# Designed miniproteins, single chains, continued (2), part 75

Each design is a single chain, and the fold is of that chain. pLDDT is the mean over its residues in the fold that is shown.

## One batch from the design tools (miniprotein)

Design m6592
Fold by ESMFold2-Fast:
Structure m6592 (fold): chain A 65 residues (1-65)
Amino acid sequence: GTAAATLDTVAAKLGLSPEEAREIGRKLTGGATAEEQRAAAKEVAEKYGLSDDEVDKLGAAGALL
């Protein structure tokens, strides 16, 4: 579907495998609260050296999977 295609495109741009991008997407959307999701987004950004826009795209694509 469109979500999977978007995630694969974002993964390629970030140098991540499709599986890594899906795992990150699930982490960004798997938090029980918006606060936990924001904390996860910051942690992913710092750990992988991603911009806020890049993390947002991964989270959005992950939510659609």
Scores: mean pLDDT 70

Design m6593
Fold by ESMFold2-Fast:
Structure m6593 (fold): chain A 115 residues (1-115)
Amino acid sequence: MTLEELYRRFREAAQEFLRVAKEILEKIDNGEPITDEEKERFMEAAERFLKAARELADYTNNPRIRELVERIEEALEKVKSALENGDKDGLKQAITELARLVTELLEELSRVFEE
């Protein structure tokens, strides 16, 4: 796989993850329950994103990218905990933080590909 193909797949996975995250946040804001199917789709999108992010981190060997991937992994564990505990406020905070980290990783990778 080329670096261009890895980055393209990463961008697609990141965009899909952010879309699913937004849908869950909108449901929380509307007071709607999150279904088990929606939780599963969110976790699947997150795992797909994380796999692509790890592959790019390994390929680039960039310490900033590795740091962001580690922080994303920690944020995902907090999301998983909040989902299992039914903590809607904690879930909203954890997903919002995770989405911020994903966006930051996208920006850092754009800088790496510029140089």
Scores: mean pLDDT 81

Design m6594
Fold by ESMFold2-Fast:
Structure m6594 (fold): chain A 86 residues (1-86)
Amino acid sequence: SEELRERLLRLAERIAEHVDDPEVLAKEAEELARIAEKVGRKELAEKAKRIAEELRRNPDLSPDELRLVAGRLLELIGELLEHLES
């Protein structure tokens, strides 16, 4: 739906703006998991949940490690956007 697409684009913007904030990345990963679960992409939802759990367990990640995590989240958002267009 258009509403879900807009929400995913807002998640991507938040992640890009707050790449150095593990709490923001964890919250956005949790939101991504909820959206993925709602549209039936269970595997993607589980990947997003694991990323959120990793961020919450390891709040002392380096900036480079946080950039890699943000990149993984953006890849998952891209996969979900492609799914919604199919």
Scores: mean pLDDT 85

Design m6595
Fold by ESMFold2-Fast:
Structure m6595 (fold): chain A 100 residues (1-100)
Amino acid sequence: SMAEEELLVEMLLGVFDVQLAVLLTLKDKLSDDEMVESVLLAAEEIVRTVRERRLPAERARELAERLEERIREFGREMKIPEEKLREVLEEFRRRVEEAL
């Protein structure tokens, strides 16, 4: 149902938000590259969950757009250079396109 799909999207975003918050507590222990890789791996796992649950393309797109916004905000908090953040978002979009 649409309500179950909406709930799953919100739950997956909540999981991602918790993962990002935990990663931020490790910012003094991990390099920027390790932090970025961890974020991309977490996002990939969420996208894989969407694919396995066979969510409609519109719901998958909504989730992907909201994940991208969160990755961009995380990059700002980490003070990642704009060029590097662009490359990270391009790689994220590539992985999402393979799942849609």
Scores: mean pLDDT 83

Design m6596
Fold by ESMFold2-Fast:
Structure m6596 (fold): chain A 77 residues (1-77)
Amino acid sequence: SEELIEQLEKDVKELNEIVPSIKEVTGLTEDLEEVRLNPEELREKAKEIAKKQVEKIAKEKGLSKEDVERALKIIEE
């Protein structure tokens, strides 16, 4: 369990390096809040929208595939 938490914290730390860029350029923050407030049907819808935005920004800003996957992981939480 401790190892799983440490791995997640590591992923979050790496994501924090790109989060400022994503946060400024996309509605990812807003999508994450929507997922938090309505975790059922809206959660899945918000994930789809956020994933699309992350992929779009990845292409536009040249984010790495790993950074994109970590951002998506945060959305999936």
Scores: mean pLDDT 57

Design m6597
Fold by ESMFold2-Fast:
Structure m6597 (fold): chain A 95 residues (1-95)
Amino acid sequence: MVTISNVKAEATESKATFTADVTIEGEGTVRLVLKRKDTGEILAVTFGKSGTYTLTIENVKKEDEGKYVLEAYKFENGKWTLGDKAEVDLKVKPD
């Protein structure tokens, strides 16, 4: 099992940072994917084990404000399988 928790999104002057805790039951590798919810556009991908993950997107504008999805995939039996999803809202300060 894979679980995403403590999801946060924060925008600064030029970037947005998404932070999440990912817990894997037992041993294994996770693939964590950051997507824009409305378009499904993949913005960042990282790999690792249980722990705290930080994904950053650059050149953030007011139009990038909205709902984002983090998807955690677990590698089992030669394949990546979706284990968990978490949604988070990003608010961007006006220019």
Scores: mean pLDDT 81

Design m6598
Fold by ESMFold2-Fast:
Structure m6598 (fold): chain A 84 residues (1-84)
Amino acid sequence: MEEEIERLKKELEELAKEIIELAKQLSDVTRSIGVILRVIGIVLDAELVLEKEKDPEKIIEALRKAIEELREIKREVEEILKEE
């Protein structure tokens, strides 16, 4: 369980970093800032669960949800970049 939580935390951090780097490539500065703020919000919400929740299953569920939300944002940013 602890090993899976650490793996998911690393995946979340790496994915957030990838999205921020993609967002920096956007020509629309306002949209770029919006994407970065969305990513920060998702990461902060996940971190709050890690601090308050003691149930490993709920922690894993929250991390998986955050990762899925970040994957959706990454897809959106990649599609915008393809149209530019």
Scores: mean pLDDT 84

Design m6599
Fold by ESMFold2-Fast:
Structure m6599 (fold): chain A 106 residues (1-106)
Amino acid sequence: KEEFLKILEELKRHAEERLPESLRKEVLEIFDKAIEAVRSGELSPGAAFRLMLLNITGLLVRRAPEISEEAMELLRQALRHLYKGDFKGAAESFKRMIDLVAEHLS
């Protein structure tokens, strides 16, 4: 639980540093909801991470449709890691997706 929360906080910092202001607020709100759901025990770490991945990817695809195929492939990679319990691998795929969107919208 504590190690998982550290991963989410690192991903949140990465998104805050890399994403433009137009997306940053909405993405950070999704992270905050996932973090709170895990802290309160409302969602398991895996369920919270999955929900966060789906919500953020959906938002990014709507705002940057030209990179939707690449974003969806990174989502699939993140979900495969998550299915295996590899939260670090899932986080790495998600960081790549944030970087892809940040570079496209720069």
Scores: mean pLDDT 80

Design m6600
Fold by ESMFold2-Fast:
Structure m6600 (fold): chain A 66 residues (1-66)
Amino acid sequence: MLKVTIHFELPADVDVAPVRALVERHGGRIVKEEYDPEAGKIRFDAVVPEEAVDELRATVARLGGR
C-alpha cells in the first residue's frame, strides 16, 4: 500500500481532533505540527495511505483549511 506525505494548514482556533482521528483511523501519522501565530495557522505534515488523501483533504477544507 502506497503512503504519501500530505502538507496542509488549519486555522489555529479550530478543533484539530477530527483530522487527528481521521489520520489515525487510516493507519497514518502526523509527522510535523507547527504553530504559526503570525498567520493564525497550524501547519501539518501527515503520512497517510494514498486511499485516505481525498477524505483528508475534504476534512481539512471543511474545517476552513487548505
Scores: mean pLDDT 82

Design m6601
Fold by ESMFold2-Fast:
Structure m6601 (fold): chain A 91 residues (1-91)
Amino acid sequence: NEELKHALKVIDEIFRYASTTSGLTAEEAREIAEMFEKAGLYELAELFRRIAELLERLEKDPEDEEALKELGRLGKEIQDKVEEIYNAVKV
């Protein structure tokens, strides 16, 4: 399925962009969410909107332990969604 293969390439490009950033900002997370939404990856878009909200909290309070913990949880949820897309594409 070319649509799913395209989604996988978009995911790889976005995650490459995020991983080369020394620190992901709330604004960058919102931009990533918009990229996912335009690609039709709505669940990933919503997850990155939540990441942006948590990053805004961390900008206000860098030691917000609950925000850091929730970012870790969302990271796992993103990993699960990415795995679903990889598994939907025939190897």
Scores: mean pLDDT 73

Design m6602
Fold by ESMFold2-Fast:
Structure m6602 (fold): chain A 64 residues (1-64)
Amino acid sequence: SSIVEKLEKIYEETRSKLTDPEKLAQLEKAAAEYIPAIENAKNATELTGAALNFIGEILDIELS
């Protein structure tokens, strides 16, 4: 879906900009948790929930 493509791009852009190894590790942990949830989402509610949780983790990492 278009949301998966957009999230992949945001993830890749964030990863390329992060220089802090601790923040990179946090991003990879979030990706390992939420990417499978996004890929295995069975309906729009599950997809939106997983996507928003992943975006929230990215924002927390960026603002920390």
Scores: mean pLDDT 81

Design m6603
Fold by ESMFold2-Fast:
Structure m6603 (fold): chain A 97 residues (1-97)
Amino acid sequence: MRAPPELRLTEEEFQRILEEGASEEEKRELQELLERERAALENGDEEELERARARGTLLLLRLIARERGLEEAVERLVEELEERFEAFREAREELER
């Protein structure tokens, strides 16, 4: 499922939310996930790529929800993603640990 227009970020909006809205811990986790995504792409590891992307997407959606007051829209999207994709269920479980 593609994110609704209200939840889509330009590269500029993404950087602003990350710099102004994200904690240092969240920035570090996003950097680690970006490195894992890049490594998975280079190695052709589709399973790890899906996991890294799912977790990164959930973190980004949480940041968008906090900045834009779209918590309800984000929760609805997350529920739909969890229903359709096992990787998102796994990512949410990891985030709750």
Scores: mean pLDDT 69

Design m6604
Fold by ESMFold2-Fast:
Structure m6604 (fold): chain A 72 residues (1-72)
Amino acid sequence: NPLQQLVLSQLQQLQSQVPSLQAKYPVITPENYVNFLLDLMSEKPSLLRVFDLDGDGKIDLKDLTLLQRLFS
């Protein structure tokens, strides 16, 4: 799935901007990306603005659910 690979690539780029998460998530995969996003929300929520999929200026569980559907 090209969209799945694109999303994983974007998450890998976000991971490179958060050194504390690089050791925990050295490679972003379909199996670990949800846990990575939850940890990223705790440390740098502003980086998740690119995943504001409904355009309301809020990043929440709804945006994460839309990403999960893309990976299923």
Scores: mean pLDDT 68

Design m6605
Fold by ESMFold2-Fast:
Structure m6605 (fold): chain A 100 residues (1-100)
Amino acid sequence: NPVEEFLRLLEQGRYEEAARLALNMTPEQLREAARRLRERGLYPLADTLDNLAEAKERQQRALEKLEEAGDEEAKAAFLQRLADVEPGLIAALAEALKNL
């Protein structure tokens, strides 16, 4: 269960690994992790995970639109942009997780 693994990595102080896992989690898994963090009183972190879930849903919709349009060049450019920003997103999320 990715939610249980994510929470275990947080408890172990393994913030970069937790951040990488979160970026690979589904929106539903991120919202479940956010719910459990709210139960623990960790509201800013829970809000961060909900925002990540919403961003992933937005990215998925954008990719689906490009796929339906058959615009392979625009799809490739979109995927390249996501790949280019991923290291920065991991670093930013790891820092947010660490500062709790």
Scores: mean pLDDT 83

Design m6606
Fold by ESMFold2-Fast:
Structure m6606 (fold): chain A 103 residues (1-103)
Amino acid sequence: MDNDKQKVERDARVLADTLREQGLPEVAEALERAVDALLKAEDLGLAFDAIDTTGDALRSLTLGDRDSALNDAEGLRAMADMSKDPEASEALRRLSDALRDAV
């Protein structure tokens, strides 16, 4: 639905801007690509989950909780394996990798 899509696009933009402010531009770019691919695949549920999981990972990183951030990166990898869209799956894997590199 258009309102849910607009919310996903807004929430992704806000989180990406916050990631860049925290010195994580590669994670921000990977998040934007993953959300774009998921919206093109019409997978709103997975788009919301990817945004929420990335936000949780950022919170863990700001607290110095590397283990929780790594668990969130593994969650994104599991989402990639569940996605039926190859482009969304690849974008989610790149987001997981970018988060792991940030830890």
Scores: mean pLDDT 87

Design m6607
Fold by ESMFold2-Fast:
Structure m6607 (fold): chain A 104 residues (1-104)
Amino acid sequence: SMELEEMLEAFKKALLGDESVKPTSNLNVNRFIAVAKLIRTGDKEVLQEMVNLGKSTDDELDKAIGTLAQTVLEGKPVEVPEDLSEDLQEMVRELQEVILEVFP
Protein backbone atom coordinates (compact mmCIF):
# COMPACT_ATOMS: atom_id res chain seq x y z
CA SER A 1 0.00 0.00 0.00
CA MET A 2 1.34 3.43 -0.99
CA GLU A 3 -0.31 5.00 2.10
CA LEU A 4 1.34 2.47 4.45
CA GLU A 5 4.73 3.10 2.79
CA GLU A 6 4.28 6.89 3.23
CA MET A 7 3.24 6.37 6.89
CA LEU A 8 6.27 4.11 7.47
CA GLU A 9 8.80 6.55 5.95
CA ALA A 10 7.29 9.61 7.68
CA PHE A 11 7.29 7.81 11.06
CA LYS A 12 10.94 6.70 10.64
CA LYS A 13 12.10 10.23 9.73
CA ALA A 14 10.13 11.88 12.56
CA LEU A 15 11.40 9.29 15.10
CA LEU A 16 15.01 10.05 14.05
CA GLY A 17 14.37 13.79 14.60
CA ASP A 18 14.31 14.86 10.95
CA GLU A 19 12.90 18.41 11.26
CA SER A 20 12.17 18.48 7.49
CA VAL A 21 9.16 16.13 8.03
CA LYS A 22 6.08 18.31 7.40
CA PRO A 23 2.34 17.58 7.67
CA THR A 24 0.76 16.17 4.50
CA SER A 25 -2.82 16.15 3.16
CA ASN A 26 -3.19 12.59 4.55
CA LEU A 27 -4.52 12.51 8.14
CA ASN A 28 -3.18 8.98 8.83
CA VAL A 29 0.35 9.99 7.73
CA ASN A 30 0.10 13.14 9.91
CA ARG A 31 -1.09 11.04 12.86
CA PHE A 32 1.94 8.74 12.53
CA ILE A 33 4.27 11.79 12.37
CA ALA A 34 2.68 13.10 15.61
CA VAL A 35 2.96 9.66 17.29
CA ALA A 36 6.65 9.34 16.33
CA LYS A 37 7.35 12.78 17.85
CA LEU A 38 5.52 11.79 21.08
CA ILE A 39 7.47 8.50 21.24
CA ARG A 40 10.71 10.47 20.72
CA THR A 41 9.97 12.51 23.91
CA GLY A 42 10.06 9.28 25.96
CA ASP A 43 7.18 10.46 28.19
CA LYS A 44 6.16 7.21 29.91
CA GLU A 45 2.69 8.52 30.85
CA VAL A 46 1.89 9.41 27.21
CA LEU A 47 3.31 6.06 26.02
CA GLN A 48 1.16 4.18 28.57
CA GLU A 49 -1.95 6.08 27.37
CA MET A 50 -1.19 4.93 23.79
CA VAL A 51 -0.82 1.31 25.00
CA ASN A 52 -4.13 1.50 26.91
CA LEU A 53 -5.96 2.99 23.90
CA GLY A 54 -4.56 0.24 21.63
CA LYS A 55 -5.85 -2.48 23.99
CA SER A 56 -9.37 -0.95 24.29
CA THR A 57 -10.06 -0.07 20.62
CA ASP A 58 -11.26 -1.83 17.47
CA ASP A 59 -9.34 0.71 15.32
CA GLU A 60 -6.36 -1.07 13.71
CA LEU A 61 -4.19 2.08 13.62
CA ASP A 62 -4.73 2.65 17.38
CA LYS A 63 -3.75 -1.02 17.96
CA ALA A 64 -0.60 -0.53 15.84
CA ILE A 65 0.30 2.70 17.71
CA GLY A 66 -0.25 0.96 21.08
CA THR A 67 2.05 -1.91 20.03
CA LEU A 68 4.79 0.58 19.04
CA ALA A 69 4.43 2.49 22.35
CA GLN A 70 4.64 -0.79 24.32
CA THR A 71 7.84 -1.70 22.39
CA VAL A 72 9.39 1.61 23.60
CA LEU A 73 8.28 1.00 27.22
CA GLU A 74 9.54 -2.62 27.31
CA GLY A 75 12.73 -2.02 25.26
CA LYS A 76 12.09 -5.20 23.23
CA PRO A 77 9.77 -6.39 20.42
CA VAL A 78 6.24 -7.09 21.66
CA GLU A 79 3.75 -9.37 19.90
CA VAL A 80 1.92 -7.68 17.00
CA PRO A 81 -1.89 -8.20 17.12
CA GLU A 82 -3.00 -10.94 14.68
CA ASP A 83 -6.22 -9.03 13.82
CA LEU A 84 -4.22 -6.32 12.01
CA SER A 85 -3.87 -6.64 8.21
CA GLU A 86 -0.68 -8.41 7.05
CA ASP A 87 0.67 -5.17 5.51
CA LEU A 88 0.09 -3.26 8.77
CA GLN A 89 1.67 -6.12 10.78
CA GLU A 90 4.79 -5.94 8.55
CA MET A 91 4.94 -2.13 8.95
CA VAL A 92 4.67 -2.44 12.77
CA ARG A 93 7.46 -5.07 12.87
CA GLU A 94 9.75 -2.84 10.74
CA LEU A 95 8.99 0.15 13.00
CA GLN A 96 9.72 -1.97 16.12
CA GLU A 97 13.23 -2.64 14.71
CA VAL A 98 13.75 1.11 14.09
CA ILE A 99 12.49 1.97 17.62
CA LEU A 100 14.90 -0.54 19.20
CA GLU A 101 17.83 0.93 17.23
CA VAL A 102 16.89 4.48 18.43
CA PHE A 103 16.05 3.46 22.05
CA PRO A 104 18.40 0.47 22.73
Scores: mean pLDDT 83

Design m6608
Fold by ESMFold2-Fast:
Structure m6608 (fold): chain A 80 residues (1-80)
Amino acid sequence: MDELVREATRHVALKLGLTEEQAEIVAENLGRPPEYIAERAGVSVETAQKVIDLANEIRRKAAEEGLTLEQLIAFGDEKL
């Protein structure tokens, strides 16, 4: 579940215009404050917060339903 949430979040971050490297850094640090993620990934605090919020919604959806990675990505895209 946590791995699926990380992968779905990374995919959503790429669609927000982050580079592959930035998306990976954000996905690996989702439990950190948005200021920390912003500094590490080289994105704005606003962008980091948006990705964290989306990851939390994806995580909640994954916990409620046995969704596939593809379904979690689609859910994240709908929240953009």
Scores: mean pLDDT 78

Design m6609
Fold by ESMFold2-Fast:
Structure m6609 (fold): chain A 108 residues (1-108)
Amino acid sequence: MKKLEELLEEILKLSEELAKAIIEGDEEKAKELAEKLQKKEQEALDLIIKEKASKEEVEKFVNTLLEVYKLIIEAALERGLISEEEAEQLKARFEAGKPTLIENLLKA
């Protein structure tokens, strides 16, 4: 779906801007970008459910969410908001949850 691909590209760009805002300590900008990111993620999820997305499209969406999550964790680590151990645990937890999320979205 071209609409999904465009939304996923927008999500990645917003996540990069959010990561920069976190590193810079711009709390107001980070909050605004986080709200925009959440809205775009919801739009992509709604599109996947409504259009009965293929397994490949669902996997691409979940992989995009994983990339977003990793970018935000790395930004928080660089800013000193979390420890290196906490960052690794959070990444591992998301990776472990990925198959279940894909299965649940395909059933929706």
Scores: mean pLDDT 85

Design m6610
Fold by ESMFold2-Fast:
Structure m6610 (fold): chain A 66 residues (1-66)
Amino acid sequence: MTNEQKATLNKIVSEGLEMVRKGEDVEKVIKKAEEQIEKELGDRLTPEQLQGAKDAVKKSIEYEAS
């Protein structure tokens, strides 16, 4: 991934973590983050990179919710 794509992913993660900290439903936050990744990066990443990005975001949000 490019530095710009990584910055976009980090923004999505940060927004998701903030929502979880405010008591939003973890599964809902993960779904929203995955939808944003597809919208902003779906056409710019390979299918493997896109899945990796979604997995990384899911793991980060689940960890914060623990």
Scores: mean pLDDT 81

Design m6611
Fold by ESMFold2-Fast:
Structure m6611 (fold): chain A 112 residues (1-112)
Amino acid sequence: MEAEERRRRLLEEVGRIIQEIADILSKHPDATFGIDGAAIEEAVRALVEGRPAPTLSFYISGRLTEEQIDEIAKALKRLIEIVPPSGVEIHIDLEDPELREKAEEKFAELLK
């Protein structure tokens, strides 16, 4: 019962961060962010049970500002701090090669 309540609270906190990312993206209809919800649920379960968490994969594509990329990177860092995974994979498919390079650099900081 206590472990299930802790899992529920962690999923609620993770859900708030995912909503923040959705709100950041809502300002640009051509932007997409993807996350594996099943992997997040398993990572939360693993954390509560003291087991190794899975690798988390994130996908970001479309048209985003540098400010939105920075805000998303900060939100993902908070998510990883709440639910530490065994690894992080970030797939970046931005049409602007300069913004893609900046996004790759910012997201690499999540692994430090």
Scores: mean pLDDT 77

Design m6612
Fold by ESMFold2-Fast:
Structure m6612 (fold): chain A 90 residues (1-90)
Amino acid sequence: SMSERQRLLEQARRLAEQGEAALDAGRYDEAREHYLEASRLYEAAGDTVMSATYRAMAESSDLFKQGRVSEGAALSTARGIRAIADSLKL
């Protein structure tokens, strides 16, 4: 239902915000976990673009933990662009 979908989107947004806060604090493992859960909830809500975006953010968190910050940022951006492009092919 629309009510169920809206609930999932609200939960996903909250987890994404928690992921961003953890990333900003250098807590990369926590950021990864929050982003993966946000990705899962976006997928359940039918938002494939946001799901793919937060999967990429989770992978970027692992790269940031390894000190590969530029690669993490590039991966996140490239995967986000690809998710939008793939959505537009539909």
Scores: mean pLDDT 80

Design m6613
Fold by ESMFold2-Fast:
Structure m6613 (fold): chain A 98 residues (1-98)
Amino acid sequence: KKQEEAEKHLEAGRAALDAGDYETAVEHFKRAIELGEGELKVQALIGLAAAYRMLGKFDEARKYADEATKIGGREAGIRYVAAVLRLVGDEIDKELGW
């Protein structure tokens, strides 16, 4: 099913984010958005926005965060901010060797 393929790409995108491979994360989240519906699409849009933010592509990050919020409401916006803070924290931890 398309939804199952979208879920696979969502999982791969999240793994790429956790690995700091933001460009690979962008590719997987874009595919998840193309194939996914509802909550899965919202999660993929949040991931895509976070990946673009980490790449310094702030206009793209804003665009997809806004799209996630239009579909998923204020909770999606909060989840986006939380995702970015987590990724920034992970990068700080790597720099500090914690």
Scores: mean pLDDT 83

Design m6614
Fold by ESMFold2-Fast:
Structure m6614 (fold): chain A 88 residues (1-88)
Amino acid sequence: MAMEEEQREVREKVEKAKELIKNSPKDSTIAEIVAKLLDEGMTPGAIVYALEELLGVSRSEAIKVVSSVAGVPKSTVEEEYRRVLELL
């Protein structure tokens, strides 16, 4: 089913994003980490979720940084993040 496939894909992207964050140099800025995650094909929503869980960044701060680095509106990042939460 499409819903089950979307749930699997979201979980896989979130786990990969978490792994990439854990393997980032400790002196990396949040913006540098986000740029690397986007380059590795992570979705804005998955990046926000991983930043909140691993780095303790607030939702609003994570959305702001991802929006800025990805060059997309905050509303787009918020919608993708909401979708990630719905599918997890």
Scores: mean pLDDT 80

Design m6615
Fold by ESMFold2-Fast:
Structure m6615 (fold): chain A 76 residues (1-76)
Amino acid sequence: MEEARKREEEKKKHRLALAQRMREALDAYLARNPDLSVDEIQALHIKYGKVVDEIDRSDLATAERLTDAFIAELNS
C-alpha cells in the first residue's frame, strides 16, 4: 500500500509539471495575441482548467498526450 501511494504522489508531481508546461504555453499564447476578446480568454482558461482536471485523473501517457494536444491546439 505505501509503495502504491508513493507511486501516485510521484505521478501527481509529474502531472503538476505538465500543468505548468500548459500554463507557460497559454501565457505565451496570450502574450502573442493581445487582441483576443474577453470571451476567448475566458474560454481558454476554462479549457485549461478542464484539461488539468482530466490530467489529474489520467495515467501519465494520457496526461502527456492531453498536454501536447492542448499546446498544439493553441498553436493552430
Scores: mean pLDDT 80

Design m6616
Fold by ESMFold2-Fast:
Structure m6616 (fold): chain A 81 residues (1-81)
Amino acid sequence: SAAMEEFERRVKEIIDEVVEDEETRERLIQIIKDAIASSDDFEEAVRKIEDEMLRELLRNESDETLKRFMERFSEVVKEIE
């Protein structure tokens, strides 16, 4: 759907802005693609992304990066139904 394509694009933009490590960026982008491809609706995709992205960010990123990501991700989710 157009909403899912827009969601993927916007989350990738957040990753590019807040995550400096290229390998971490590639892994996070793959998590997003896999979550979207395996989900039938927006709510399921959001849940899967939150679960897997939080685990990955907590492992290798600072609390500041995690906070910035979560704030922007929450805004995107609210703008897309």
Scores: mean pLDDT 78

Design m6617
Fold by ESMFold2-Fast:
Structure m6617 (fold): chain A 68 residues (1-68)
Amino acid sequence: MLSRQEILDKTREEGERIVKEAPEEKRADLQEVMDMQIDALRSRADTLTPEQVENASRDILADLKSRK
């Protein structure tokens, strides 16, 4: 089972991959959305279980993919 920090790190890695694969004109906006959502999750991660962090991570990645 991954720790909360490992889940957050993998979420950022996958999110940055999604941003890199997006059209150049969308990358800045996607980067901003990713940074805001991951930072918000990180700020409250200590109050969440690893399962809750994983679920929130999945929602963030799905949102980013829908914006491509």
Scores: mean pLDDT 82

Design m6618
Fold by ESMFold2-Fast:
Structure m6618 (fold): chain A 65 residues (1-65)
Amino acid sequence: METTPEETKAWLQTIPGIGPELAQRIVDAGYKTLQQVRDADPVRLAQIPGITPELVGAIRRAFEA
């Protein structure tokens, strides 16, 4: 998915439990596009401060995998 960092943050904030700060942390960790978030290793996502395994699961479900 070809998105800007702003669009990626906006999309992430549609997920319950992800606010502006967590969306920014995901982008700052190098996941600047929806494709990069979708392709992300769940273990690496869970290493971002404030990201729980439950939130990683919610992100993955939001991509309709």
Scores: mean pLDDT 78

Design m6619
Fold by ESMFold2-Fast:
Structure m6619 (fold): chain A 96 residues (1-96)
Amino acid sequence: MAPEERTFALFGISVYEKDGKKVIKIVLAEERSARTDEELLKIFKEANEKMKKLGADAGVAIELGPDDTIEDAIKKLIEAAEKEGIEVEVEEIVYN
């Protein structure tokens, strides 16, 4: 069998405090696919370099299923953060 393609939503996030509450700002959102570990490492390296240029504090990778979109991954990230009492700001997202 051909190696199965894996798709990831890659997010650059900035973390700060406002009014004593943690806030996450999404500064980068990319959808990237890889068939090999070498391709996967390359996409993570490229995403990390872009995140540094945008001033992100951390990177988050979410693997997408065959019926998932990058918008579904963003929604999952927001819902997970809000359940922990963390506010999410979505501003100036770069899509590739």
Scores: mean pLDDT 76

Design m6620
Fold by ESMFold2-Fast:
Structure m6620 (fold): chain A 83 residues (1-83)
Amino acid sequence: MDETEAVMTLVSRLIQAILAGDDEAARAYADELADHLKTASPGSQAVAFMFLEQGVRDAEAQGDLELAERLREALEYIKEKAS
């Protein structure tokens, strides 16, 4: 079953775009992930949010506060758009 794998792939692509400073790609992946989550199961939604929240915590733990802020902004944007 590919739904959770598709969600994790989009989360990974979003994080990589943010790490690369590619704001255009990051926004595109955030929009695609939000649209995907609108039709996804509650479990797949929970997995996506959990991975993004873990990404924020990992960035904070490494002292990359700028990355943590960008990941948090993307997470809130996705939550708003997926609602």
Scores: mean pLDDT 82

Design m6621
Fold by ESMFold2-Fast:
Structure m6621 (fold): chain A 73 residues (1-73)
Amino acid sequence: MKEELIKKLKELAVSNPEEALKLAKEMFKKGLVDKEVVESLGKVIDNAPDPFTLLDGQRLRSEVLEKYPELLQ
């Protein structure tokens, strides 16, 4: 369910940003995105262990907000 994926994403955003980014990409493909997914992407960016994960996280967050601009609020 969407709620289970969001919970897992929040946990991974701090503990394993790379896996959180992979999960967020899958959720975005399925249209399972909301404010909590955007917030979790912010945490992935904040906790990025390397520039590659940082750039991927920023790119995905931008793509989500371009498709769902209402989530900026």
Scores: mean pLDDT 81

Design m6622
Fold by ESMFold2-Fast:
Structure m6622 (fold): chain A 77 residues (1-77)
Amino acid sequence: SIREEILRKAAEIRAITSPEDRAALQKRYEEIKKKVAEGTASKEEKIFLLARAIVDVEAQGGSVEAALRAAVEALEG
């Protein structure tokens, strides 16, 4: 399911701990964000963007479940 794909990608993002890999991840995030705005992003790239948002919500003490529900609805239409 799309929900499981987002959660798996979020777990992969959380596992990245080195400053170098975090910098590479941030660069990829900015590139994908631009592609989403231009309508050229793949499904995998959209999942990555949403997974990163879930990780950020969790880090700030927000509702992961609410953010995940919104993300699934956005991808499934």
Scores: mean pLDDT 82

Design m6623
Fold by ESMFold2-Fast:
Structure m6623 (fold): chain A 95 residues (1-95)
Amino acid sequence: MENEEKIAMALMDVLMEEEGIESLEELKEVIRLVAEKLKSELPLPADDASRRELAMRLWDLIQDALKRGMSYEEIGKIIKESAEKVKEEKKKKEE
C-alpha cells in the first residue's frame, strides 16, 4: 500500500541520518546483518536493489520480528549494532 511505502522510506531516512549511513551499499549491509541477527527466512535484497526496495525489505524484517514476539526495543538495538558494525568496517578501509 502507498502509505506503507511512505512510512518505510521515512523510517529508512531517519535510520540513515541517525546512524550515519551514507550510501545504499552501507544500508544493504546493515539490512543483511539485521536479517542474520533476526534469523529471518525472508530473502536478502538483490545487489542492485533500489532505495525503495531496501526500505520495504527493512520494513518487512521489522514486521516479521514483531510477529515473532520481539519488542521494538530489541529490534532497535539489533539495527543500531548492525549499523555500528558497518561503520567500523568502513572506517578501517578509509584509514
Scores: mean pLDDT 74

Design m6624
Fold by ESMFold2-Fast:
Structure m6624 (fold): chain A 79 residues (1-79)
Amino acid sequence: SSLLREFVENAIRTFDLKLTEEEKEEIYRAIDSLLNGKPIPLEELSPVVRSFLLLILDHDEDGVVTREDVLALLERLQA
């Protein structure tokens, strides 16, 4: 989603995060996997990407990200 990419890019700029293009693509791949109901091991992600995904998706601070978390974010971005 272009809205999701705009949100991610804006968050990177707002928090002055120095992410590589590879790390950005890792974020988008992780979100795409979650949206398609595929499990993704957070430990296989780079530490900065894992922290970023938890920051934007984990509303309960339980250390877990789910498909429902991604859908809730997309709904908020479209509201």
Scores: mean pLDDT 72

Design m6625
Fold by ESMFold2-Fast:
Structure m6625 (fold): chain A 55 residues (1-55)
Amino acid sequence: EEERKKAIERAVEKLKEAGFTDKQINAFLKAAEKMKLTPEEIEKWTDLAIRHRKA
């Protein structure tokens, strides 16, 4: 659980830096909780979301 919390905190930081809104970040976190994503999956999904925003 602690490792997952750290991954979520890093994801929130990266998403904010990429210009995502609080609403979008909350939706991302809700989806991650529903899917029970691992810390590694959270990081990959965060990177994918940032990539899609830049594209």
Scores: mean pLDDT 77

